# Ledger of designs, part 26: designed miniproteins, single chains, continued (2)

Each design is a single chain, and the fold is of that chain. pLDDT is the mean over its residues in the fold that is shown.

## One batch from the design tools (miniprotein)

Design m4928
Fold by ESMFold2-Fast:
Structure m4928 (fold): chain A 97 residues (1-97)
Amino acid sequence: MTAEELKEKVEEYEKNKIEATSKEQQRIKEFAEARRLFAGIKGALKAFEELGAEKLPASLQNRLIFGSAARAAENSPSEEEAYKRGAEEARRRLEEL
């Protein structure tokens, strides 16, 4: 193996390392966002069960649940807060029907 071949492999490794780090950071961010969204969904579902909202049409249930969860996830720094806000947002939206 020549010194030139080694330099080329080192440059490729450094480039791949930078790309892998960026992809890992993006994956961690997306996972954190997904976790907050699912926490919001769980909160909204709990509120729906408590209020007997399962009697609403499925399309309306889905819209209210996912809408409440998305709003909660945007405004919450943690899963616990997203869960709480998801439940509160779902209750508020059900009262507005």
Scores: mean pLDDT 77

Design m4929
Fold by ESMFold2-Fast:
Structure m4929 (fold): chain A 62 residues (1-62)
Amino acid sequence: SEKEKLANERLLESLKPYVSEETLKKIKELLEQLSKETDPQQKYQIQQEIFSLIEQDVKKKK
């Protein structure tokens, strides 16, 4: 949806100072997959993967 795309773009912008370029690219790919996914269980798994990537990169510092 349009609102979902805009929310995802804003999220990626907010993460730029805190995560690596490679992590940001992976998150973008996962967000695109999440937008296409219709299964709630799969959506949950993708969301958990995104959170895991952010947390790992933030802890290691950029």
Scores: mean pLDDT 78

Design m4930
Fold by ESMFold2-Fast:
Structure m4930 (fold): chain A 71 residues (1-71)
Amino acid sequence: RPLELLRKALEAAKEGKIDEAIDYLSEAWRVGDSPLVTLALMQAIMAKRYGKDEEGKEVLIKTLERAIEEL
């Protein structure tokens, strides 16, 4: 279920492992319709693309915590 993938993505994000967070979020995005999962995936990709990992990490963690609360 997407919830387990989101918890793994949150843990990866907290550890600064943005690539792992993207992998878990991509899998969650493929199996579910959550707008928050789509938002989190986009935030992670944009943080990586623009090299703003620290700022992107903080926003990503907030979005992931909200997505987990709503599942």
Scores: mean pLDDT 76

Design m4931
Fold by ESMFold2-Fast:
Structure m4931 (fold): chain A 92 residues (1-92)
Amino acid sequence: SHMTPQEIADAILNAAAKWAIERALERYPDIFKKVAEKLGISEEEVKELFEKILNTPLSPEDVARLMRLVEEGASEEEIVDFFIELIKKVKK
């Protein structure tokens, strides 16, 4: 194996997060726009922040919560609020 156990774990968590974000955007196409409105930034800046999130190792807890929200059919507001929590963790 070329990868360390940590690299494999990070890759799996990243793939799961990306899948869940794509499912959320399919259900609610305006999520990024609503996140932008709540944060007072542009939709383009929200997209750039999510590219950074997907290139950063996410905690298993955050990925599990994201997947649960998508699987359980959470409201657009619940997903928007969680996306804001993820952005705040990257903007340190």
Scores: mean pLDDT 82

Design m4932
Fold by ESMFold2-Fast:
Structure m4932 (fold): chain A 66 residues (1-66)
Amino acid sequence: MKYLVTLKGSEEEKKAILEELKADPRVEVKQLSDNVYEITITGSVEYEIGLVLRLIGDPNVEVKPL
């Protein structure tokens, strides 16, 4: 499924989240603007739910389903 991800916080915090997402072969990352990304998750439903909950739990990240 596709999600719109908006990154907040410091440059170090944004870089850490991007490196994590880009390192996962089940996640495709497309930059839309400086702090806004489209992610496509191709893993299992359990993996997708776990990743989305982790991102929602981060105060420096906003996640919206597309």
Scores: mean pLDDT 81

Design m4933
Fold by ESMFold2-Fast:
Structure m4933 (fold): chain A 104 residues (1-104)
Amino acid sequence: GALEEAERALRRAEEALERARRATTAQEALDAAEEALRAAERALDLARRSGDPRVIELALRAARLALEAAKIALEKAETKEQILRAIGLILRAIGLELDAEGLL
């Protein structure tokens, strides 16, 4: 069901954030942040379709984890291109959090 899939998406976001924290290169941190964002997007999609407040809460949590991963990617960014990509991920994560809050 939507709840179990959202819990799986949240776990994926948590694992991706941990990989961003352990990343030894800017590219590894960016890849991890992008995976956290995809997991948060999946959780939001599930929240929109189910309307279940429990799924919406998981989507909010996943969006916040994706934001933290994106901020780590920015911190580890070495090139202008990497900095701009990380900023883009931050803005997308903020958008997901706002969209999820709008469902409450």
Scores: mean pLDDT 93

Design m4934
Fold by ESMFold2-Fast:
Structure m4934 (fold): chain A 70 residues (1-70)
Amino acid sequence: VQVKTDKGQILAKKAYDYLLKNDPEGLKKLAEAIKNGDLEAIEKYAKEISEKTGLSPEVAKAAAGYYISS
């Protein structure tokens, strides 16, 4: 259980580092949407990141969550 949680945080950090280098604007927009609770913007920006980078929308959301908490 704890090992899976740690791996999830590592994955979120790696996705965050990747997006910070390759799509920093998309990462920022997704993070702002999450902070504001804008569900439509969250889905829109997660999809845009997914289409640009090949990451799943869920991984993009995890990266943005890491951005918010860092």
Scores: mean pLDDT 77

Design m4935
Fold by ESMFold2-Fast:
Structure m4935 (fold): chain A 64 residues (1-64)
Amino acid sequence: SMEELEKEKEEALEELKKLLEEDVDRASQFAIRKYLEFLAAGDEELALEFGKEAGEMFKEYQKK
């Protein structure tokens, strides 16, 4: 369902946030992997939303 897919996206973003505090390279690998997983599942719009939000998190990290 759309609600379940939205939850998966939110959980992936929370995991990304934790990884960014620990290791930016690992965070980047995780974000790319999750984006490709969403894309491969046929959820192009969800993948794009995840990518956009992940990109904002990386920008925020760079400003610290």
Scores: mean pLDDT 80

Design m4936
Fold by ESMFold2-Fast:
Structure m4936 (fold): chain A 85 residues (1-85)
Amino acid sequence: DEKVRKLQEALAKRLSALSDSDVITREEALDLIEKAADEAGLSEEEKKKIVDHAKSLLDELGKETITGAELRQIALEGIELLRKL
């Protein structure tokens, strides 16, 4: 699916600026995912499902900041979710 490929490319580009040990806020992580979804041309429904899932994962972590490695895992789960839509 072209949307899956575009989301992978958009996320890879944005995540390339972060090492696995870099830390960002939950708000910055969500903003990054939302912008990647917009760049990938996702519908509002697809974007909402991916962002809502990312919020759920961030809530489970229970931290104000996350690592680049944790964000990469969240991004991978978002890509898998899009494949099922």
Scores: mean pLDDT 85

Design m4937
Fold by ESMFold2-Fast:
Parts: sequence; C-alpha cells; structure tokens
Structure m4937 (fold): chain A 62 residues (1-62)
Amino acid sequence: MTLEEAVEAARELIAQGKTPGEVARYLREKLGITDAQAAAAVARALGIEPSKTSYPPAAPLG
C-alpha cells in the first residue's frame, strides 16, 4: 500500500530533523499522495494515531 512507503519515507525524513509539516508536504509532492494520507503516514512514523492525539494527559490536571 502507498501508506507503507510513505511511513518509511516519513520515518527517514523525521530522523534527518525535518518537521512533520515539511515531511507531509514532501510525501505529497514526491509520492503523489494526498495531504491527508501524508499526514497519516507522518503520524504513524511518529507512533501516534492520525485521528487522535497522544494518550497523555489522561488524568485531569488540577
């Protein structure tokens, strides 16, 4: 699937110090995927869900 290739590319670019936004744009242009798909690939490369924030902070603060 295209997302598999995008996740690999995103992981490499993040390792090089690219910002998630720059990586998403790069994947969109380089692989011809949509911005939403690029964002999902970046989220997966970072280990987070594309439609959900990270789990912390679960407990209410204060």
Scores: mean pLDDT 70

Design m4938
Fold by ESMFold2-Fast:
Structure m4938 (fold): chain A 63 residues (1-63)
Amino acid sequence: MKEERLYEEAAEALRKLLERGVPEEEAKRIVTEMTVWEGVKRYGLSEERARRVAERAWEEVLE
């Protein structure tokens, strides 16, 4: 549940950045940093787990 919510937030943030014309590599960096920070501080995840959530969001949105 918490990882699913974080994933949805990461995917939505990535879509919005891309819609605003932010370059793909920059959008991925921003979303990764945001997702790690939120995942650790808000959701109590490890950095590794939060980073994997960000990676999954990129794969689903960009593939």
Scores: mean pLDDT 80

Design m4939
Fold by ESMFold2-Fast:
Structure m4939 (fold): chain A 80 residues (1-80)
Amino acid sequence: SEEELKKGIDEVMDELNRRLAELEAEYQRTGDARAYIDGAMEVGKEAAEKIFELIKEYEKRTGKPGSREQAIALIAAATA
């Protein structure tokens, strides 16, 4: 269902935000901007892949389009 898709995406986004907060805390301790950027890119990529998988399964099951734009925006945000 759309509610299950939304819940799955929300869970991935919550994990992404938690991991980004951990990376920010590490940056505050070390001052290593390179490590922060590299880590943020990696966790953003992982989150985007998980969201794409959820959307693909929803599309296969329902024949309805998913929110691919949300996944693309997430990838863009991860590189900032």
Scores: mean pLDDT 76

Design m4940
Fold by ESMFold2-Fast:
Structure m4940 (fold): chain A 92 residues (1-92)
Amino acid sequence: SLREAALAAIREAARAGAAGDDAAYAAHLDRAIALAAELARQGDVEAALELLERARLVQAAREAGDAALLERLAAGDPAAEEEAARVAAEAL
């Protein structure tokens, strides 16, 4: 499904970001955002917004340079999502 593909892309972006692979990070993040946009275009705005929020958490952790947080986000750690949300809020 588009949602599952987008979630996989978000996790791969986090993994690539943690590894310092800028090209893979950007490619996976772009894919996740494109898939979320397609979900919104098909009328699933709620799923699209959830996916864009998850992508934003990965971007915030990457911009903070927190490789350990990115690894935990790639693993789907809920505590990492809470920490990344705090980091994202501080960046605004």
Scores: mean pLDDT 87

Design m4941
Fold by ESMFold2-Fast:
Structure m4941 (fold): chain A 55 residues (1-55)
Amino acid sequence: MELEVRHAADSINSMPPELAKAAARTVARVLSPEQARELASMLGPEASQAVLDTL
């Protein structure tokens, strides 16, 4: 579980900002609220906020 969230975060952080926000929102929708918060803690500020906005 934690390794999957970390892999998603690493992939999103390697993307351009616009794609990172879209990918972060898409991934957050299939995660539990707890996993979405964990993902947000691993992301850059803009992508992190995009995840938190889905909660």
Scores: mean pLDDT 78

Design m4942
Fold by ESMFold2-Fast:
Formats: sequence, structure tokens, C-alpha cells
Structure m4942 (fold): chain A 117 residues (1-117)
Amino acid sequence: MIPLESAADVRKAADLLKSPDIATQVAAQLMLAMSGDKETTIKELTKLLDSPNPLARSSAVISLYGTGDIETTVAALAKASRDPDPLVRDTARRLAERLAARHPAYAAELAAIAAAA
């Protein structure tokens, strides 16, 4: 649990989400969730939603959820719910269901996202 204090550290952690090693991905997700540079974290994770690697796209959605930025997370879940990869869609559905329970203002939109995924 090393706090990410620079844009370079955030980019390195985001790049680790492309790793086929699950332990590396989980460590990167935790580091990004604890990042002090929220703006760079959101920017790099949003870029990963367009990655050709479905594992990176799935991990980016989970990491965006971890940032606590509800508006960005809802937008990312809406995109992921329409992803061609079933793993990315399943991740979007699960997170949308969980997030709807905690954010009543977005519950209808999140329910629609979960139903689409």
C-alpha cells in the first residue's frame, strides 16, 4: 500500500492493470484507489476503457469505482455495459448493482446499465 503521489506513479500503476498476473492487477487497483492525484488517476483509467485488452478495460472500471467519483464511474459503467467482451459487461453489471444501493440519485440510470450488461 504505497500512496501514488505523482502523475508518473499513477501512470505506472495504470499500466500494471494490463498485466496477466492477477496479484499485480489487484495491487495496482488498490494503489490507484489510494492515489493522492485523483485527476491524473481518473484521466489514465478513462483512457484504459479504450484499451484493446479487455482485462485492462475491466480493471479500469473496477479502479474507477474505487476512486469514489460517482459521475465518472457511472459514465464508465454505461460504456462497459455495452462492451463486446462478456467479462467487461459482467464487471459493469456487478458494480452498477452495488453502486445503485449506495447512490439513490443515480439508481435508475445504474439499474438500466445493469440490465443492459
Scores: mean pLDDT 76

Design m4943
Fold by ESMFold2-Fast:
Structure m4943 (fold): chain A 72 residues (1-72)
Amino acid sequence: VPSPEEQQRLLEEARQHIEEARKALENGDYDTALEHARRAIDLLNQTDLSNPEVQELLREAARIYLEALEKK
């Protein structure tokens, strides 16, 4: 498990990628949405997966990823 400081950095980066993925999805830029959602998932998998906040962010990123795949 990463240090608390490292985990916070990873969570902040993941949140930023989720926001960018959501914006790209809303704009019909499915390739960009897929890339950002995948990066968010990769970052979150490096954190404490027992954390409910991490689980919520993973669900959101996965939802965006699947929606972008369906629409491309």
Scores: mean pLDDT 84

Design m4944
Fold by ESMFold2-Fast:
Order: sequence, then C-alpha cells, then structure tokens
Structure m4944 (fold): chain A 111 residues (1-111)
Amino acid sequence: MAQVQESGGGIVQAGGSLRLTPTASGSGDIAYASWVLQKPDGTARVVIYSGSTAADFVKGRFSGSISGNTATLTINSLRAEDTGVYYKAVQLSDPAAGWGAGQGTQVTVSG
C-alpha cells in the first residue's frame, strides 16, 4: 500500500479525535472500504463494514467515508480500548484490482 497519513502521530489523548486516511494502491475510485482493529491482546474486530456502517460496539464514535481514491476512518471520543493496529481493506471500482489491505496503522490512546 502507499503511505498512510494520520492525525496525532500514533499517540492520541483519551477523549480526543483521530482521522486515518491511508492512500489506496492502484488507480481509480474506491468502491468499498472496511476497517479492522487488531487489539494488543491479539483479537481482531471489524469496526467499519463495506463503506460507512459502524459496528455496534463503536457506533456513534467511529465513522467511515469514501471520497474518490481516499477512504477515511474518523474516531471521536477516543478510549483506551481503541488502542491497536487499524487495517484498511479497500476494493477499487476497477474489478481487476480486487481487494487490497494496508500495512496497518498503530494507534495508542493515552490518558
């Protein structure tokens, strides 16, 4: 995947907000994006399903958006349980490109 750009530089204060905007690989618009959180205990959970639908356990705090070749995860009211590695899986509008998964972005919530 191309470079990952995030707000807060990996360490973010509890109660704050964070925006993750990893760049999609390849050319063309993103058709679908899903976000997965892998926690420090090794458990993995889908937090955003296929575009913008948030999982119930993060609903109201997490949101997903897609604009052209950019998929963004926004987290409001950060909590300690939000700490982990966030993976973006995207499907481009070009069906030959298939699904791509990012390298993962480490987020640590402090305070």
Scores: mean pLDDT 68

Design m4945
Fold by ESMFold2-Fast:
Structure m4945 (fold): chain A 75 residues (1-75)
Amino acid sequence: MILGNLDPSNYAGGAPLAKGPNIETGPKTETPTGRETLEAAAEAAAKSARHAGLSEEAAEEVRRALLEAGLAALA
């Protein structure tokens, strides 16, 4: 069961099409709220920034800015 080295976040969050048809592939019980979608998008953006070689502080800034703007618009 031991593999070489493969980060699952690269498969999930590293995809170039981050705006996902993969979002809402659930059992069709209900759709996620806008807030939950924003939190997931902000986290994915921060992961992509870190994976691209940006500093931890830069990745955190990306996440913060996205959440701040999105939550302000959502509220």
Scores: mean pLDDT 64

Design m4946
Fold by ESMFold2-Fast:
Structure m4946 (fold): chain A 124 residues (1-124)
Amino acid sequence: DLTQLSVDALKTMITTEALPIPLVPLAKELKSKPAAEKEQIAKKLTGILERALVTLRELDPDFANTVETKLSSILAEPEIDPVELLVLAALVAIYLKQVGETELAESILQELDSLVPGFLEALN
């Protein structure tokens, strides 16, 4: 259950580029999409992460630095992988929910489900 991960476990998953098993089918589907659609999804996921980072910097500067470092690494790739952005956004939303930022977490999770149908179902 991804929603019960500790902050240290979330940091480890971010730094090791771990793909959560429940997200594997969605990763395959997302990878099969046309390049233009993948670019649009990547752009929207980046926007979600940039907005979340504003709140994260106030809540946990260390966790925010981990997220920002990973986001910068993904964006520096010659071809931006929307799967890596989706995983990062999911782990950020899980963190926010655990620290009591429930409304922001639910907003992000809903945006992710809208961009990648079946996302919320995959997290259980």
Scores: mean pLDDT 81

Design m4947
Fold by ESMFold2-Fast:
Structure m4947 (fold): chain A 70 residues (1-70)
Amino acid sequence: SKEEEFLKKLKENEELATELIEKGLITPEEAKEIQKLVLEALNAYEVEKDIEKAMELIEEAKKKLEKLKK
């Protein structure tokens, strides 16, 4: 389901962000910007019940992390 896919991406996003911080590839400030998108995605999912918006926000966070990985 989209809900299961969202929760999987949420976990993968948090794990990737932690790895990049530990490797010194992103700053705490950049991590905070990613975390803000993750919190907005969670709010869309849990409060607004808007899975499509939640998926868009988590994908935006993922794209930002992938750019920092390169």
Scores: mean pLDDT 82

Design m4948
Fold by ESMFold2-Fast:
Structure m4948 (fold): chain A 60 residues (1-60)
Amino acid sequence: MSIEEKIEKLKEELIKLYEEAVKTGDEKKYEEAKKIQEELNKLVKEINPSSEDTDFKKPK
């Protein structure tokens, strides 16, 4: 599975876990969701390390 596909899968898992955590109030589910969120952020950063506008001079 490519890294993009892995990111999509993690995003879906994160949403599912978060929804379950909110629904059940399970603290462990919240922790799992946070872990997935961190892994997602790491993968996204690896694909697009400069996805944000880091230019000091914006043309508009």
Scores: mean pLDDT 71

Design m4949
Fold by ESMFold2-Fast:
Structure m4949 (fold): chain A 115 residues (1-115)
Amino acid sequence: KITLTESGGGTFPEGGSVTLTGKYTGPLPMVLSWYRQAPGEPKVFVAEITRAGIKSYHPSVEGRFEISYDEKEKTSYLKMRNLKKEDTATYYIQAIILGLPSEVAWGSGVEVTVV
């Protein structure tokens, strides 16, 4: 069974940068994705990376955020640049493990506050 742990949250200045890390243990995921949930809002897609290295981003973060995946370190990184007040949210890592059916797993989330 896969487990996911996010780290790197905290309080950051507007215009600053932060890198969130999402580590996994257990089965190798095919896709690693980052989602965020602002207070009072639904959970929304931020970015994903496939095992093959294919990346996609929500238009609101494209050019500011970069996702990466280190298979050997079992870690996905979300590098967040030029932070805005609206980036304030709890950030979650999601993993998709191939199977019949495919399994979806979520981390517990890490808080990011932009001041």
Scores: mean pLDDT 88

Design m4950
Fold by ESMFold2-Fast:
Structure m4950 (fold): chain A 81 residues (1-81)
Amino acid sequence: SMEEVEKLEKEGEKEILRLLGEAMRALQAGDRATAAALLDRAVEKMRELKERIVELDPSKEEKMERQLESLEAFVADLRAR
């Protein structure tokens, strides 16, 4: 249902943002290993979210793929620093 999809998007976005925030704090502290693990978890969470949302609403496949690609690009930029 649309309501179920909306709930998944909101909960997933909140968790991904939390993980990214923790990764940023780890980077500021010089803990590159913890930051890398948190960034990997954020990407995995986005992949899981994409699979679940696309299963419920296939019309969202392109939107979810773009969000995943954007997150992967952001993570790659952070890792290159």
Scores: mean pLDDT 86

Design m4951
Fold by ESMFold2-Fast:
Structure m4951 (fold): chain A 68 residues (1-68)
Amino acid sequence: MKATVEVLSEDEVILKLSKDATFIFPSGKKVELKGEIKTSTLDLILGVLEYDGKKVYVLTLDVEIVYK
């Protein structure tokens, strides 16, 4: 999946998806990831997003990092 990362601060980024994505857990639960996702830089590098108060592996991304 293609995405662009916009850096807001050293600890905070916006992940911009080139298209909407759905992650399906082994339990069959679906999570929609849309447009822009605000996350930490470390979580993005690890491929981890916070879901339901817990960190889960949801994405393997081919990302372009944009520094401003």
Scores: mean pLDDT 58

Design m4952
Fold by ESMFold2-Fast:
Structure m4952 (fold): chain A 59 residues (1-59)
Amino acid sequence: DEERQELIERIMRDRHGERSGAEAAYDNWLADPSVTLRDGVVTLTGGDADGPVTTEVHL
């Protein structure tokens, strides 16, 4: 609940976008099998237009 809110706010800052887009990104990230959650930290390994990107987000 609070952890989800914190992550959504971080996504909003990163994307300079609206909450609805951040919520969609959050749901997609957590559903991805390449996502790992450990000790309140989400590690994402995914593709970007420029290649593979690894992102750490604190919940």
Scores: mean pLDDT 58

Design m4953
Fold by ESMFold2-Fast:
Structure m4953 (fold): chain A 61 residues (1-61)
Amino acid sequence: MSDEEKLALAKEIVEEVEKKLLEAGVPERAARQMAVREATERLVEMGVDKEEAERIAKEAA
């Protein structure tokens, strides 16, 4: 998976998770932090290094 593909995937995960949390009444700042964590975990599960996954997830938010 390219860096561009990882970033695109992270952006989709962040957007999806953040939207669901906002609809559930979670504050915007907390929703974004949780979305970044979820994107990081998903990327790590796909074989991305933890530090790289965290950086990409933060960039996606």
Scores: mean pLDDT 82

Design m4954
Fold by ESMFold2-Fast:
Structure m4954 (fold): chain A 61 residues (1-61)
Amino acid sequence: EEELKEFLERAREKMGVEMERGVAELNFAVSRTLRRRGDEEGARKMEELGRKNLEKAKELE
């Protein structure tokens, strides 16, 4: 259906931005947890991923 296709495309674009922001927030939260457990390397890796997701979200806007 044309209406469904257009709706899904529009929703996917908006969800893309929200998804990247949500993943960034999740990665930052995981980083904080890893740091509390003493995993400095894991925490840094998750922070880097979070920053990349945040930048992707800004590019999609």
Scores: mean pLDDT 76

Design m4955
Fold by ESMFold2-Fast:
Structure m4955 (fold): chain A 86 residues (1-86)
Amino acid sequence: GREDAERASLYAARAASLAARGGDPEEVARYAERAARYAERAGGPDGRLAARYARRAARLARQGRLDEAGRYAGDAARYASRQAAK
């Protein structure tokens, strides 16, 4: 659980950083999808929230909505960090 939550937080934070810099939307989506997979494996209420927000970030990134994708990826990183602290 904890290691998966830590991985989810790192990948979600990377997705948020790439989105904030106007990076490649597909790269943002791939990092967000990795975050979602690790967050789902981490489990728990905060892990489930992280996975949901990360999946939304990936969809928004593929739609070219990088500002929104970055915000959702940031929220995913925050929830994943909370799960890792448990």
Scores: mean pLDDT 88

Design m4956
Fold by ESMFold2-Fast:
Structure m4956 (fold): chain A 112 residues (1-112)
Amino acid sequence: SAMERLEKLLGAEVVLHVRLTTPEGITTELLLAPRKSIPAGTRIAIVFAEVRLDAEGRISEIKVLGKRFVTAERDLDLADLHALARAVTSTEELSEEEKELIEEYLREVLAP
């Protein structure tokens, strides 16, 4: 999958923090994580993206914003990962290959 290729490229577990905007202007934060829990000591790449949906629930726009590497200091659940992502104040640039894999994965997962 695109996610497996991305995790291999980054050398880390990938967590996507997606700001999803509906055509009504409602914005929702989604966390896309391959695992429901991440064990202590795991290297994590938090990837930030914005996605807009059209009236048919199809993706009209994807903006991949950046990445941040963190290490899990304890076992983390989904609520912990949400809190960790919200605490990020700065990101690193993504390569074009990383962006392409992220967009591929988002189009698969958010397909109507």
Scores: mean pLDDT 85

Design m4957
Fold by ESMFold2-Fast:
Structure m4957 (fold): chain A 75 residues (1-75)
Amino acid sequence: AAARDAANLRIVETARKANELASKGDFEGAQKAVRDGEAAVRAIPGVASARLSVEFVDTKYGPLAVVHAEVTLAP
């Protein structure tokens, strides 16, 4: 439970940062935030592997960053 909860928290924090940067038009900063978030999730004890990616969607209210996460926990 602890590793899963810690990974979920880091993913949520990463998605928030990516969206803040994307809303300012800083797509490179948003991509960097997702890469940094992936490294942080991989560093959590009990995480066997993690991959994070970001997709930018144009909306009437500006760009939205959608963060995709694939996480495998150690047995």
Scores: mean pLDDT 85

Design m4958
Fold by ESMFold2-Fast:
Structure m4958 (fold): chain A 72 residues (1-72)
Amino acid sequence: MDAKELLEKAKEAFEKGEYEEAVKLAIEAVDLDPSLWKEAEELGIKLALAGKTELAEKLGRYLKSLFPNYQP
């Protein structure tokens, strides 16, 4: 399964209310292809807006670990 397919499954899990699965799939997608980090960050924002703050923080912490203090 490619990284983009994993990210699409993460979005589907979010739409179904399977928020924990959505975070798991998003992390797996970014682990395979770090260029997907922006789309995973957007999913994290949607999780926070849905009131799933702990899961949004878990995803955000993972993404922050990949790009600490990077400024272009």
Scores: mean pLDDT 80

Design m4959
Fold by ESMFold2-Fast:
Structure m4959 (fold): chain A 55 residues (1-55)
Amino acid sequence: MLSKEEIEKEVEEFRERVEKRMAQYKAEHPEVSDEQLEAARERNVEGMRAMLEAR
């Protein structure tokens, strides 16, 4: 079972990967606002946290 600190570390590493993917998505879809991308990023990060906490 992962500790809260281990979960946060995994979430931070995942956040970095999501940020890279969102930067690529923005380049492909420049019409998408930064606010929409930030909301999508937060949803993905929270999903990963929930998945790790459910282990």
Scores: mean pLDDT 77

Design m4960
Fold by ESMFold2-Fast:
Structure m4960 (fold): chain A 57 residues (1-57)
Amino acid sequence: YKEIAEEVGISPSKVRKIVQLKELDPSISDEEIAKAVGVSPATVRRALELAEEIKKK
């Protein structure tokens, strides 16, 4: 999560929360995650994209 946090400019703990929320409820919107974590929806989308890239590697 440190690599994702550095790319999107948030703490690793916030990246972890974003990923956890998506894993617990795959139907959750980027807007809902953004509200829960205190970041923008664009940041949520970026963090999830980077997490998928790392997982696929």
Scores: mean pLDDT 78

Design m4961
Fold by ESMFold2-Fast:
Structure m4961 (fold): chain A 68 residues (1-68)
Amino acid sequence: MSADEAAELVKKELEENPELSLSEIGELVGKKLKEEGDESGGDTVKLSLERAEELGATKEQVLEGLSL
C-alpha cells in the first residue's frame, strides 16, 4: 500500500472516530494495513501516530497535514 493510501485511512478514521487518541487510530489503521498484507506499513503507521501523540500533535493538526 502507498503512503497516500495509508494517509487517507488515517484521515478517515480521525474524522469518523474523533473520540479515539492518535495512538488508538494508529493501531486501528495499522491492523487494517496488516490484514491487507502490509505488515511493515501497518507497523510504521502505528509508530508514526504514537510518536505524533508523544510530540503533542493534535488530531486537527494531523487532519490538516493529510489534506494537503
Scores: mean pLDDT 75

Design m4962
Fold by ESMFold2-Fast:
Structure m4962 (fold): chain A 66 residues (1-66)
Amino acid sequence: NAAQQAGNQAYLGAKGLGWSDEEAQAIRDLAEAMANGDEEKVKKYREELRKLGVKYTGYRSPPAPA
């Protein structure tokens, strides 16, 4: 499952960079939705990340690590 793999990779990357479980999970959900081409879910998860104060720049580079 390519979408699940993309989501899991993004989650592990975010956790490795010191992001919280809640933030990493939201990043995972966004990455999985993007991999699925699910535009409605992408919009939803971008809004969730915005509420958490997270600016998704990819699993490699968090915008404001704690």
Scores: mean pLDDT 70

Design m4963
Fold by ESMFold2-Fast:
Structure m4963 (fold): chain A 100 residues (1-100)
Amino acid sequence: MDDELIELAKSILRGEGRLDDLELLENSPKNAQLAYSYLLLAEQLLEVAKTSDPEVQKKAIEGAEEYLKEAEELMKSVPKEMQELLSKRIEELREKIKNL
């Protein structure tokens, strides 16, 4: 599952032309790659939520919050240099949830 999640994240970043994010992910330790992958999936769910009916939006937000919790747990084992970057990303995604 973990390796499949990371490969899915890399596929999304390639498809969206987010090459700087892809390079950062590929050069990160596995726990940081996994945390970033959960954050990317949360971002994807929140983009779906923006244009969805209220029931689909609610479920997408719930799924995004679950992915954010998984990323926060992984942050405990991520190198300090990556913690600042990932923490900022978590904060940005939580702000997106507030504005939906």
Scores: mean pLDDT 82

